# Designs tried in a protein design run: designed miniproteins, single chains, continued (5). Part 8

Each design is a single chain, and the fold is of that chain. pLDDT is the mean over its residues in the fold that is shown.

## One batch from the design tools (miniprotein)

Design m16262
Fold by ESMFold2-Fast:
Structure m16262 (fold): chain A 57 residues (1-57)
Amino acid sequence: SLSEKRRELFLEELKKEAEKVKEWVKANPDASYIEKMVKLADAVAEAYAEAQKKAEE
């Protein structure tokens, strides 16, 4: 189904974006909890946008 395809695409993109956040946290060890949460929120939003694009194309 479309929802299953979208879920799979989202999880794939989320894994990629999570690795970017992980590397950013390593590079910025003094970052506040809020800064880390904002980076994670941005990563989720980016993963969702990319999954939507791939599901609709």
Scores: mean pLDDT 81

Design m16263
Fold by ESMFold2-Fast:
Structure m16263 (fold): chain A 61 residues (1-61)
Amino acid sequence: MAEEEAYEIVKKAAEESDDPEVGISKGAAEAYRRLVEEGVPPEEARRAAVIAAKKVLEELS
């Protein structure tokens, strides 16, 4: 599912960043870009990226 792909991208970006919040933001943007490139509708790609970002943020808290 798009949410699972977005989650992996956001989590990796958060882990690679010294500031997890900055990493999550960058990861969400990258997840959105990749999902749209794969043919996911923009509104669905955005929703998946936001859900993934929230999930990763909750795990780090």
Scores: mean pLDDT 82

Design m16264
Fold by ESMFold2-Fast:
Structure m16264 (fold): chain A 63 residues (1-63)
Amino acid sequence: SRVAELLRRAAEAVVAGDDDAALLYARRAVLAGSGGTLDDDTLDRAARVLLRAIRDDPAGFGA
């Protein structure tokens, strides 16, 4: 799925230490998974929560 592809890209970026790419892919994954309209502040907070989960277990997200 598109969400799984974006989550894997975010996890790969986390492992590579590319924080900018990790946040970009996490934001895109949240948008693709939400199906709704999110403001930038809500999107950023959701993406950072997602990134924390990815950093805790990158392999679980396909890294």
Scores: mean pLDDT 84

Design m16265
Fold by ESMFold2-Fast:
Structure m16265 (fold): chain A 63 residues (1-63)
Amino acid sequence: IKITENNELGVLAVDKDVDVYIDGKFVGTVKAGSSASFPLEKGEHLVELKVGDEILYKEKITV
């Protein structure tokens, strides 16, 4: 996970499809072996990455 120059959240999925949640809202699925970017508004956002029922990542970020 990284923030880009355009205030976008970059997500890379390696071996499994990853469901992306921002501020508790489902925003999309990143397919295994691919990457996607999601635009973020300025401020604090809760980012959560899930594979099925497993939480891979859950952290608050500031943009």
Scores: mean pLDDT 75

Design m16266
Fold by ESMFold2-Fast:
Structure m16266 (fold): chain A 64 residues (1-64)
Amino acid sequence: LEEAEAELQRRIDDYKKTLVEEAKKLGNEEMAKEIESMPRSILESDLVARDGDPRLRELALKVA
């Protein structure tokens, strides 16, 4: 369980960093700040929906 939480947190953190970097590359600093302040639950839901990876869905369910 603790390892599942850590794995899920790493995936969410990486996803958040990717979104922030993409927003900054587009010159959209306001969007980057919004993403940085986005709650984990929103980032998790978006990541699970986009990726389609059953492993991510499994991790989200285990830490719920």
Scores: mean pLDDT 74

Design m16267
Fold by ESMFold2-Fast:
Structure m16267 (fold): chain A 74 residues (1-74)
Amino acid sequence: MAEELLRRAAEALRAGDLERAQELGREAAAALPPERLARLLAAQAKEAAETLGEKAAEYKAEADRWEAAVLARL
């Protein structure tokens, strides 16, 4: 379930729906242990960097910020 939420967040990110991506990312963060969340966020950031071209850096930075925020709270 939580991995599915993160997958949907990545799909929303690729579609340019940043608000939905953030919402789904927050829900996944609440459902996953921090080590697993960090690993999945890193994988999604790599995928986004490979597929989004000019938007890749912006969306990767957002994913990295989600990871940093989760780790800072835990």
Scores: mean pLDDT 67

Design m16268
Fold by ESMFold2-Fast:
Structure m16268 (fold): chain A 90 residues (1-90)
Amino acid sequence: KVEELRKRFEELLKRAEEISKEAAEALKKKDVEKAKELVKELKKIAEELEELAEELEELGDYELAELARRAAEQLRGLAEELEKKIKELE
């Protein structure tokens, strides 16, 4: 139950890190199409982290829920910055 949600949180953070690195590489290569796809993936991970935070709160794990929300906010911020850089390349 809580252990499964903790594992999911770790998996989402790992995916976010991998996709963030790929997005940085795509921008460096000026691959606008790939960068746009990776930004969409980061936004999906942020949504999954917000859903995870809600489930954690319902189970009473407020500390992990707060961490998941902060991670989601950071990923949304990163996605917005990446979108801005993508538009500058267009």
Scores: mean pLDDT 85

Design m16269
Fold by ESMFold2-Fast:
Structure m16269 (fold): chain A 56 residues (1-56)
Amino acid sequence: MTREERIRRIEAELASKYSPEELAAAPDAELARELGVSVSAVREARRRLFEELGLE
């Protein structure tokens, strides 16, 4: 899986499992542990998701 594919998959997981409020409250490190991925990937995926939702 490419980095892009991995990040898109993390975005989908975050969007399906968490509300925007939960995502805003949770630190990247905790989300990374829960999903079994790197902190940098979670941070990028979460940022992209918030941009798409207009929450920036």
Scores: mean pLDDT 76

Design m16270
Fold by ESMFold2-Fast:
Structure m16270 (fold): chain A 76 residues (1-76)
Amino acid sequence: METAKKLLEEIEKSKGKKLTPEEEKEFEEIAKKEAEELAKNAEEALKLLEAEVAPTASMQKQKDWVVEELKKILAE
């Protein structure tokens, strides 16, 4: 959300004018596609991590922490 706003501000500065409603819609669609791709990548990473067997207890705890963080990202 914040990144998309900053990107739009930089584009407006580069063009020296405010974006039209049509241009805003186009960039919003691009942002949605990037968010969907990020979610798919996080879901695939979660599946791979859950399938992996950690060789040590310390590594298992690190894996569990990463899995919890990915689940939080996917839940949003």
Scores: mean pLDDT 66

Design m16271
Fold by ESMFold2-Fast:
Structure m16271 (fold): chain A 74 residues (1-74)
Amino acid sequence: SKLKELEEKAAKGDAKAQLELGRLYEKQGNFEKAIEYYEKAAALGDRKAQVLLAKLYASLGNEEKAEEWIQKAV
């Protein structure tokens, strides 16, 4: 129920719901889906999503994309 409500809100462009889905997928080890939802929230200007996306890219060894998202968060 709660997951379906988050998915419906995220589909409607709710950056906070997209951020919460990104965190949920990251906790589950689904980094592909975590990146997808963090990128959606970050593209809408959510600075926390931009920071979390940069940290996730850095943890996966993608320092170039981590640096790009850090620069966008400024």
Scores: mean pLDDT 86

Design m16272
Fold by ESMFold2-Fast:
Structure m16272 (fold): chain A 68 residues (1-68)
Amino acid sequence: GKTYHLRVTKGGPVNWDAVRRNLEGDPSIRASATNDTQIEVTVTGVPADVIIGRLKNMGVEAELVKVE
């Protein structure tokens, strides 16, 4: 798996509980908000652009800061 570190650029304040539930509907995705503007997403086989696209569909624009 990979962990994506994302920073919110638009669409805040974010309902992180709703975002987490939406992303974790996919069993290959685990999400955790580190603060009001930062989220870590651990994935198996899911590209970062797919995660960013899902966030955008929820009204949240985010950028990839790093991959671990």
Scores: mean pLDDT 82

Design m16273
Fold by ESMFold2-Fast:
Structure m16273 (fold): chain A 90 residues (1-90)
Amino acid sequence: SIEEELKEMVEEAVEKEKAFVEKLLADPSVPEEVKEIAKKMLEEMTKLAEEAKKAIEEGDFEKAMEYLKKMQELRKEYLSKIDDLLLEAE
């Protein structure tokens, strides 16, 4: 169902960010500023995920999709900021 698919998307997004943050936190070569930014990203993503799940459970799928879009935009913004700090240019 669309409800189950939306919840799966929310869970997958959070799990990917959690794995990314845990990897950064475990690496002693990563600057503390980057680690702090990654932690803030995970906290904000987790809050948006909880709001999205609540909207899904309340049947407000339009609101749930808005939270999913915010999560995607937030991820892009934080990753861009981390890339800038690491001075990685492709």
Scores: mean pLDDT 80

Design m16274
Fold by ESMFold2-Fast:
Structure m16274 (fold): chain A 79 residues (1-79)
Amino acid sequence: TEEQIAEFKEAFSEFDADGDGTLSPREVLVLVSRMNSLGQNFTQKELEDIIREVDADGNGTIDFPEFLTLMTRLGMLNT
């Protein structure tokens, strides 16, 4: 929950090399793979479909709240 959110925020910030608070879809794919503690085998298409769904502003990047929504949909975040 809060500890998972803190871990995801730390990992998100590590991938946010330019410090703008957003990640590209490719960076999100890598981060999801690293945070996949459940060992689920996601296809690239499944991840891309969910990424498009959570990109609410349609700007082609994923901010931290959108990333948390993605992790929740993948079953990797307990709310």
Scores: mean pLDDT 70

Design m16275
Fold by ESMFold2-Fast:
Structure m16275 (fold): chain A 70 residues (1-70)
Amino acid sequence: MEEADKLEQEGLKAYNAGDVEKAIELFEKARKAYLEHATKLAEQGDSQAALEAVDRARKYKEMIEKLKKE
C-alpha cells in the first residue's frame, strides 16, 4: 500500500504541475501496485481488503483514460 500511495501522490503532483504525460505514467504504476497488493491480500484470505485494492486500481484506470482524452 505505501508504494502505491506514494505513486498516487507523485502522479497528482505531476498533474498539478501540468505534466499530464508524467501523471499518466505514475497513475498507471500506482494502478499496477494496487493490483499486486490485491493479489497478495487475496492469497492471505482477506477478500474484502483485496476488493478494496481492486476498486482503487479501477479508479486510477478511469482517471488515466480521462487524461488521455484531454
Scores: mean pLDDT 80

Design m16276
Fold by ESMFold2-Fast:
Structure m16276 (fold): chain A 65 residues (1-65)
Amino acid sequence: MRVPLARAVHDFEARTPSELSLKKGDLVAILAEYDDGRWEVRSLATGEVGLVPGEYLEVVGEVEV
């Protein structure tokens, strides 16, 4: 399945167990976008899944998952 590939444009620190911490430059696959502005993503480096505010991410392409 092809999903959007995004890069973190800022560091994000998870505040809950459902959120994923990211460092600027990290690549993630976007699995879902929610109406509250949060995106469910999977880290390409670690395989971890969690929620990140969409404003911290820039879509840079697509990736196969």
Scores: mean pLDDT 82

Design m16277
Fold by ESMFold2-Fast:
Structure m16277 (fold): chain A 80 residues (1-80)
Amino acid sequence: SRREELRERIEEELKELGMRILGIGEDDSEEEILEKIAEATGKSVEEVREMIERIGLPSVLFLAALYVAIDKAIERNKLL
């Protein structure tokens, strides 16, 4: 039970962090969430669905958030 509780907390924290960085709101539909992840990662919505099936939504949101963070870092260091 404690292990399940810890897992749920980690999954929720990863989800919240990913949603915040991607600009996903509580009013966003499942389809809108998938589209935002697809845009952030440069993948299709279908590829994003496959990733979610393999590693779960919280992990995919966190990975997409890392992509956004990297892109913003590159843009800030762009010389031209």
Scores: mean pLDDT 76

Design m16278
Fold by ESMFold2-Fast:
Structure m16278 (fold): chain A 62 residues (1-62)
Amino acid sequence: MSEEEYEELKRKAIEGGRKIGESGGSPELAGQLARWSALEAGLDEERAEEIGKLAKEAAENA
């Protein structure tokens, strides 16, 4: 995966998490969905977990 593709996934995860949090959704759900999307996109477990954490934090701070 290119750096541009990774940065795009991070942006999408943060935005998705924020929207879930703003809608009263669970930060855990936001993190789980973002992690699954990252794994689906071919990221390794470590990077997928980081994407999930970013989405969860975005939801918690919404």
Scores: mean pLDDT 81

Design m16279
Fold by ESMFold2-Fast:
Structure m16279 (fold): chain A 60 residues (1-60)
Amino acid sequence: SLEEARRRAEEMIRLAREAAEAMRKAGEENPKLGYTLKGLGEISVAAAELVAERLIRRVE
């Protein structure tokens, strides 16, 4: 259902944002990896948003 698709999409985005924040904090502890970890977090959120949009469109 559309409601289920939206709920899953929102959960996926929340998890991706939580993972991105954890990666950002890990980058602060390891300056040499900070740039890479921050970039991975940003890509993870963008990927989750893209998948979420496609999930909703598939149900609509």
Scores: mean pLDDT 78

Design m16280
Fold by ESMFold2-Fast:
Structure m16280 (fold): chain A 90 residues (1-90)
Amino acid sequence: SSIIERLLEEVDKFKEGDTVEISTDGAPGPAVAPLIERVFGDEAKITYNFAGNVRAVVTITDKEEFKEKVVELARLLGSLAGKLRVKKAE
């Protein structure tokens, strides 16, 4: 799907050792956080911003595994997958 293609292009900009932020702005944080926990487990540090949007910080240890996890998260998000963004953490 075009969403998966966009996400893979976003992820391909990062390398092992990079710390990235996963967000789903506009999706309810409490609905998204359990899905991130299912996919990333203890690898993701989950917080919420003041608007209740989820922010998950992940350090990429294996790039191919990280790509597979991002695709799985998008599939679990279903209709919310279009809101999923992966950016470099500051």
Scores: mean pLDDT 85

Design m16281
Fold by ESMFold2-Fast:
Structure m16281 (fold): chain A 88 residues (1-88)
Amino acid sequence: PLRTTSHIPQGTVEVGDVITVTVTNTTSVTQLVTVTLEAKDGRRLVRLASATVVVAAGETKTVELTVPESAAKYSGKEAYALITQVPA
């Protein structure tokens, strides 16, 4: 099975921020795409939010992730979007 993972810098995050990630499936098969928003806390990456979407071959989809109030302690920290794709 084809699996692709990439980390994309998102800058700093605040509670209530909506992070928009656009995913384009350039493969010939439907992909199950998971987008995870992570904040850097010292030497750690801490998961703040996650969403999964099905993207058909050649399709482009937008995934929105909201920084939850439970992530208030990570406000102002650098954030990354982790994208993982597997065949659906």
Scores: mean pLDDT 78

Design m16282
Fold by ESMFold2-Fast:
Structure m16282 (fold): chain A 56 residues (1-56)
Amino acid sequence: SELEKKGAEAVKTIYEDVEKGQELAKETIKELEKAGDKDAAEALRGIAESKIEEKK
């Protein structure tokens, strides 16, 4: 689905540009929550947080 694709793009962006990926992830998380897909939203949030720690 388009949300699934957008989630994958957010993850890829986090690996390429953490700051931009964080913004895209926040937007995608909101869309996933609006669609009722809380599991996917939590998974994306976890990935974004783990990459911030790895960046140091």
Scores: mean pLDDT 74

Design m16283
Fold by ESMFold2-Fast:
Structure m16283 (fold): chain A 64 residues (1-64)
Amino acid sequence: MEELRLEAEILEALGRIYYFLKDYEKALEYLEEAARLAREVDPELARRLEERIRELRRKMEEEE
């Protein structure tokens, strides 16, 4: 179970990297995959990731 948590955290980090590069499409993909894994093992982490996904979606609307 901890392996899935670690994988979700790694995917979150990749999402942050792509966000920093302004590749919002890839950032969104990684964050959504991270949230999917987190939903199975850590609902609190999943909730935080969903909040980040909402913020990223708003950011994409503003920049386009």
Scores: mean pLDDT 80

Design m16284
Fold by ESMFold2-Fast:
Structure m16284 (fold): chain A 61 residues (1-61)
Amino acid sequence: SEVEKRVRELIKQGNFAEARRLLKEAGYDEQTVELILEALKTGDTSALVARERQRRRAALG
């Protein structure tokens, strides 16, 4: 997703506030945004991809 790329760049530059706003604007829930930010702080963006896929699977059944 294009949003993921931008968020990663913002985090690398230390713009957490802007990355957080971008994620919310993209339609992510507060809890998902928290997970993404925490993962990005640790340098692990796997949670972003895994969370997105998990949510779709759960919704589909």
Scores: mean pLDDT 71

Design m16285
Fold by ESMFold2-Fast:
Structure m16285 (fold): chain A 61 residues (1-61)
Amino acid sequence: GEEERKLIIRLISAKLRLIGLQFDLELLRARGGDPAEIARLEAEIAALQKEIAEIEKQLAS
């Protein structure tokens, strides 16, 4: 239905954002980035992973 379509769009968007954030985190670590910036990105990734899990739960039977 319409709600399912919206959840699928949100899921795809969230997964694409997660890939980008994970790439940024790897680049920061490789360059010896600021520990505070690394912690911020890790927190953003964790929040996004929770959002993805919630969407997947809503899509489950």
Scores: mean pLDDT 87

Design m16286
Fold by ESMFold2-Fast:
Structure m16286 (fold): chain A 78 residues (1-78)
Amino acid sequence: SALEKAKEAAREAVEEFGKLMGGSPETTERMKKEMEEYLEKADPEELAEQLRKAAEYYKDHPKVKEALEKAAEYAEKA
């Protein structure tokens, strides 16, 4: 469903962030943990809002921004 797509897109965003950080294991692991907790606890509307905030925060990293915006769109449609 749309909720599952939103969660999948959010995990993809974390992977893109990890790649752009040059493969820092600590940063990637930390981000995955935070994202998984959000996926477990967040309502779709809250998930979309958090993803939009993250996209603005990472505006200087276009691939991360795009992935987060895409995830927010899926969450918004859920």
Scores: mean pLDDT 70

Design m16287
Fold by ESMFold2-Fast:
Structure m16287 (fold): chain A 96 residues (1-96)
Amino acid sequence: DVEAELQKRYDENLDKSEEAVKNDPRLTPEEKKEILELIEKLRKLKPEEAAREALRFLSTMLGERVAKANGDYSALEKMEKEIEEVLKEAEAKRNR
């Protein structure tokens, strides 16, 4: 039940994130390709494993790029926050 709900929400969030990345004019074509390849990789993982992997990747990438671009990566920041919320909810439900 919880896993099925997380899978559905994660798949929907990945679809929205993919469209947001494609339509973000602040991202270079190379950055879009890297993020889209990550999204494809995440689709092959279980939602919780995908969330942890995405957080590690996005936190590292955002840390480096925000330091250089002073906040031109709001789409990536939004993705990170959404993934963190899903992960926290999953952990809370698992421990019940």
Scores: mean pLDDT 67

Design m16288
Fold by ESMFold2-Fast:
Structure m16288 (fold): chain A 103 residues (1-103)
Amino acid sequence: MPEFLQGLPEEVIEAYELFLQGKLEEAEELLKKVLKKLQEENADPRLIARVLFHLGLVYFAQGKYEEARELFEKALEIFKELGDEEGIRLVEANLTNLDVVLE
């Protein structure tokens, strides 16, 4: 399992496996359910940021580039507030990829 998936809820790991299989709509629906639950439970902000990042990856794969950017920017803001250098690095790399695709 990739390091960036470690410590995530089982449903987020399942969503990533669906994403790898090209089942983008199923991955999106599962990540949206997880995100809603975590937000309603006032879960750890780092976990919320990680789920926002994974949902952004799904939107990017769907060609929903503006929606992907918004999710990556939200995740980046949370990671910066937490001082999560690995999270910051991961999101900034994907934002750079979006800037290349959009321009």
Scores: mean pLDDT 82

Design m16289
Fold by ESMFold2-Fast:
Structure m16289 (fold): chain A 92 residues (1-92)
Amino acid sequence: MEEERRRQLEAFVAFVAETLGLSPEETERLRAAVELVEAEAERRYKNKLSKTAAEMSEREQQAWAAHAEIARLQAQLAAQGQLAALQERIEA
């Protein structure tokens, strides 16, 4: 995981350095700057994930409640079907 991320970062820095014709010293400064930006982006992403996890937990609770209600309605419909069939048999 980290190896793939590091490889992608190195490929990006190399591409930009080749495109702009940067010196090795400029390339190293670009790498340091990109690492700082990625660290800040990762920090912000983790903060967003923490908020999303709280929202997902709430959505999971809502999904559980919805499934329980559907199961209850299905059981009620099955019971009504059985009662209708029983009444039809008694009336026949």
Scores: mean pLDDT 69

Design m16290
Fold by ESMFold2-Fast:
Structure m16290 (fold): chain A 70 residues (1-70)
Amino acid sequence: SKVLEELKKLIEEGKKALEEGDYKKAEEIRKKIGDLVTKNWDSLSEEERKEIKKLNDEFIEKYMEALEKE
C-alpha cells in the first residue's frame, strides 16, 4: 500500500537521522510517522497494521535508546 511504502521511507530516514546524530530531524520524522499512522489506521489491513507496528516499534526503540544514552 502507499501508506505502508511512505511509512517505510520515513522510518528509514528516521533511522539515518539517528545514526547521523540529527535528533531534531529524527523527532520531526517520529511525529510525521505518528500523524500518518493515526490518520490512516482505520483504512489499513491487519497485515499492514502488523508490519507498520513492527517497523515503528523498531524505530521508536532506537530513538528512545539514543535519548537515554545522553
Scores: mean pLDDT 79

Design m16291
Fold by ESMFold2-Fast:
Structure m16291 (fold): chain A 68 residues (1-68)
Amino acid sequence: LEKEALEYIRKAEEAVERKDFKEAAEYLQKAYRLVEKLREEGKKESAAKLEERIDEVILKIHEVRQKL
């Protein structure tokens, strides 16, 4: 679950670099579902770290859009 969430976050980051915000949003949604499962399994620290990374990607999307 943690490795899968990280993979989706990485794919979202790659999509942002290609300016494919639709694909980035879809990968972030998939990552967030896995984060919710990690919380249910009691892996609260891992879930919190993954959420911080998801938030960073969301902020990066805003930055890239503002430059356009």
Scores: mean pLDDT 81

Design m16292
Fold by ESMFold2-Fast:
Structure m16292 (fold): chain A 91 residues (1-91)
Amino acid sequence: MEELIKKADELVEEARKAYENGDFETALDKYWEAINLYIEAGDYEKAAEVARLAMEVLQKYIEENKDDFDKVLEAAARLVAAAMIYVAARS
């Protein structure tokens, strides 16, 4: 499980860099992969924290892409999924 956590930590750092560089889609994909790895490793606290970070990125992505219905719909679905993970992991 150490390898899964290490890989997830690396993905979180890559996601932060992508987000800071304005690459929202890469940031979201990397955060989502990290969430899945943390869940597989049983680290629900980190999964919840990364889900919260993904929600922040998704909210900004929706605001910047509000005229693109398909992008807003996809991002909104991912936002709901991230929120459900956050709530479940903290229950």
Scores: mean pLDDT 82

Design m16293
Fold by ESMFold2-Fast:
Structure m16293 (fold): chain A 58 residues (1-58)
Amino acid sequence: MKEEQLELATKGAREAAEKYGIKDIDRLVKEVRDALEKTSPEEAGLKMAELFQKALEE
């Protein structure tokens, strides 16, 4: 994934985590960034959804 897209995804993840009241925002944001570095943009949406679902269920 391109760095610009990675930054936007990371920022969006942080904002969404704050909106949904996720407790460990920094951990979720790090997991999103680490996962998306190795992922295509097409798969990024699904991967983000999976990580958010996991965080919300904690």
Scores: mean pLDDT 74

Design m16294
Fold by ESMFold2-Fast:
Structure m16294 (fold): chain A 72 residues (1-72)
Amino acid sequence: KVEEYEKLADKYEKEGNFQEAANYYEMSARLYVERGEKEKAIESYRKAWDAYEKAGNTELAERMKKKADELA
């Protein structure tokens, strides 16, 4: 499931659909948190943060940054 979300996120990012890419990176991050995979969760939240910024979603970008910082 998480592997499929990462694949979808990468696909949408390549297509320039940063909002969908960010959504899937965020979903991946949440699953990594649930699995106790802290490092991967931080990486996925940081990717979601970057993608939300590129999408112009400042509120969601800041939320993702806060999530990554909280895990670090």
Scores: mean pLDDT 85

Design m16295
Fold by ESMFold2-Fast:
Structure m16295 (fold): chain A 70 residues (1-70)
Amino acid sequence: GSLTPEQQRAEELGRLVMIAVVKAKSPEEAGKLAEQMARDVLGLDEETAKEIGERAKQAFEVRQAFDAEL
């Protein structure tokens, strides 16, 4: 593969965020779900997990805004 180990992990994090956004019913739920998965599945530090949670929350909000503006 052409990806570094760091890029591979970043891709895995992006996938986690996508799963959280798809399964969640609200931005806050998406953030919490992504944070929990980052901690439990990837073993990330609390600070990094919170950052991933914020990213999932933002991604959900972007998707929701897009769906609202037809």
Scores: mean pLDDT 78

Design m16296
Fold by ESMFold2-Fast:
Structure m16296 (fold): chain A 61 residues (1-61)
Amino acid sequence: MSLRDLLAARGLSLADVARRLGVSPATVSRVLEGRLQPSAAALRRLLEALGVPADEVAVED
């Protein structure tokens, strides 16, 4: 499952995630679509905003 699908399943908008991370919604969208390669720290913050533990990045949820 993609991060975008996970975000939709959690009922979170791009704006909500962007606000929590301190970035623009466009940046979050590009990361979720795999068009922008974030740092490990940025990925960790995104996963925390989605409520997903880092150990679940290789699977859904």
Scores: mean pLDDT 64

Design m16297
Fold by ESMFold2-Fast:
Structure m16297 (fold): chain A 86 residues (1-86)
Amino acid sequence: MLELARLALRQAREAIRAREAGDQFTADIHASLARMQAEILKRTGDPRAERIAELILEAVDAIEAGDLEAARRHLREAEELLREAE
């Protein structure tokens, strides 16, 4: 579980980085990977994993909408929950 959450967070962070660089193609790839990994995480049945996954999915939606500030806030909250789970 925790490794999948870390992978999803890393993909979402790379999507933000690519968007800031103006690389929409790379951003779309990383956002898609983050979404896929977060959806898998959501289906684990663990309430902590579900909340982390929901925040990552909210961040991906924000990235797709171009709201990188909202995306960063959601990822920061997800990272805090992940640290508490360790």
Scores: mean pLDDT 86

Design m16298
Fold by ESMFold2-Fast:
Structure m16298 (fold): chain A 92 residues (1-92)
Amino acid sequence: SKAEELMNEGAGYIAQGKYEEAIKLFDEALKLTDEKNKRLRAEALLLRAEAYLKAGKYEEALKDIEEALKLAPNDKRVRHRAELLREEIEKG
């Protein structure tokens, strides 16, 4: 899907250190993602949270982590990634 293509492109920008560009792509991916596809939406939120974290935007990162966990509370992959990102924020 177009949303998944944008998520992959955004992940590439994170790898390049282009965090603001990655955030914009994840914003677009979230707008294109069906609200009923809770898992894909949670994955996009966690990717945006990683970009926010790397950009030093910790409050925005935490909000996206919390929203992802609310959308997919029992998804082990979502929970694991959310925990790793939260730990990175807490360690400063």
Scores: mean pLDDT 87

Design m16299
Fold by ESMFold2-Fast:
Structure m16299 (fold): chain A 56 residues (1-56)
Amino acid sequence: MEETIERLRKEAGLSDEDIEELKKVFEQLPEPEIAEAVMRGDFKKAAELVKKRLEE
């Protein structure tokens, strides 16, 4: 997960604050769509999903 968070930081341009929020979410309930995108190696899609979720 740490490596995944680091890649999302680069792809989505997430701040440290955003990353801390994502860690808390992943700790309680893994985001299924984001996790699937990461597993497929589609970090661009994962970054889009993260931004969309943070905007909601």
Scores: mean pLDDT 64

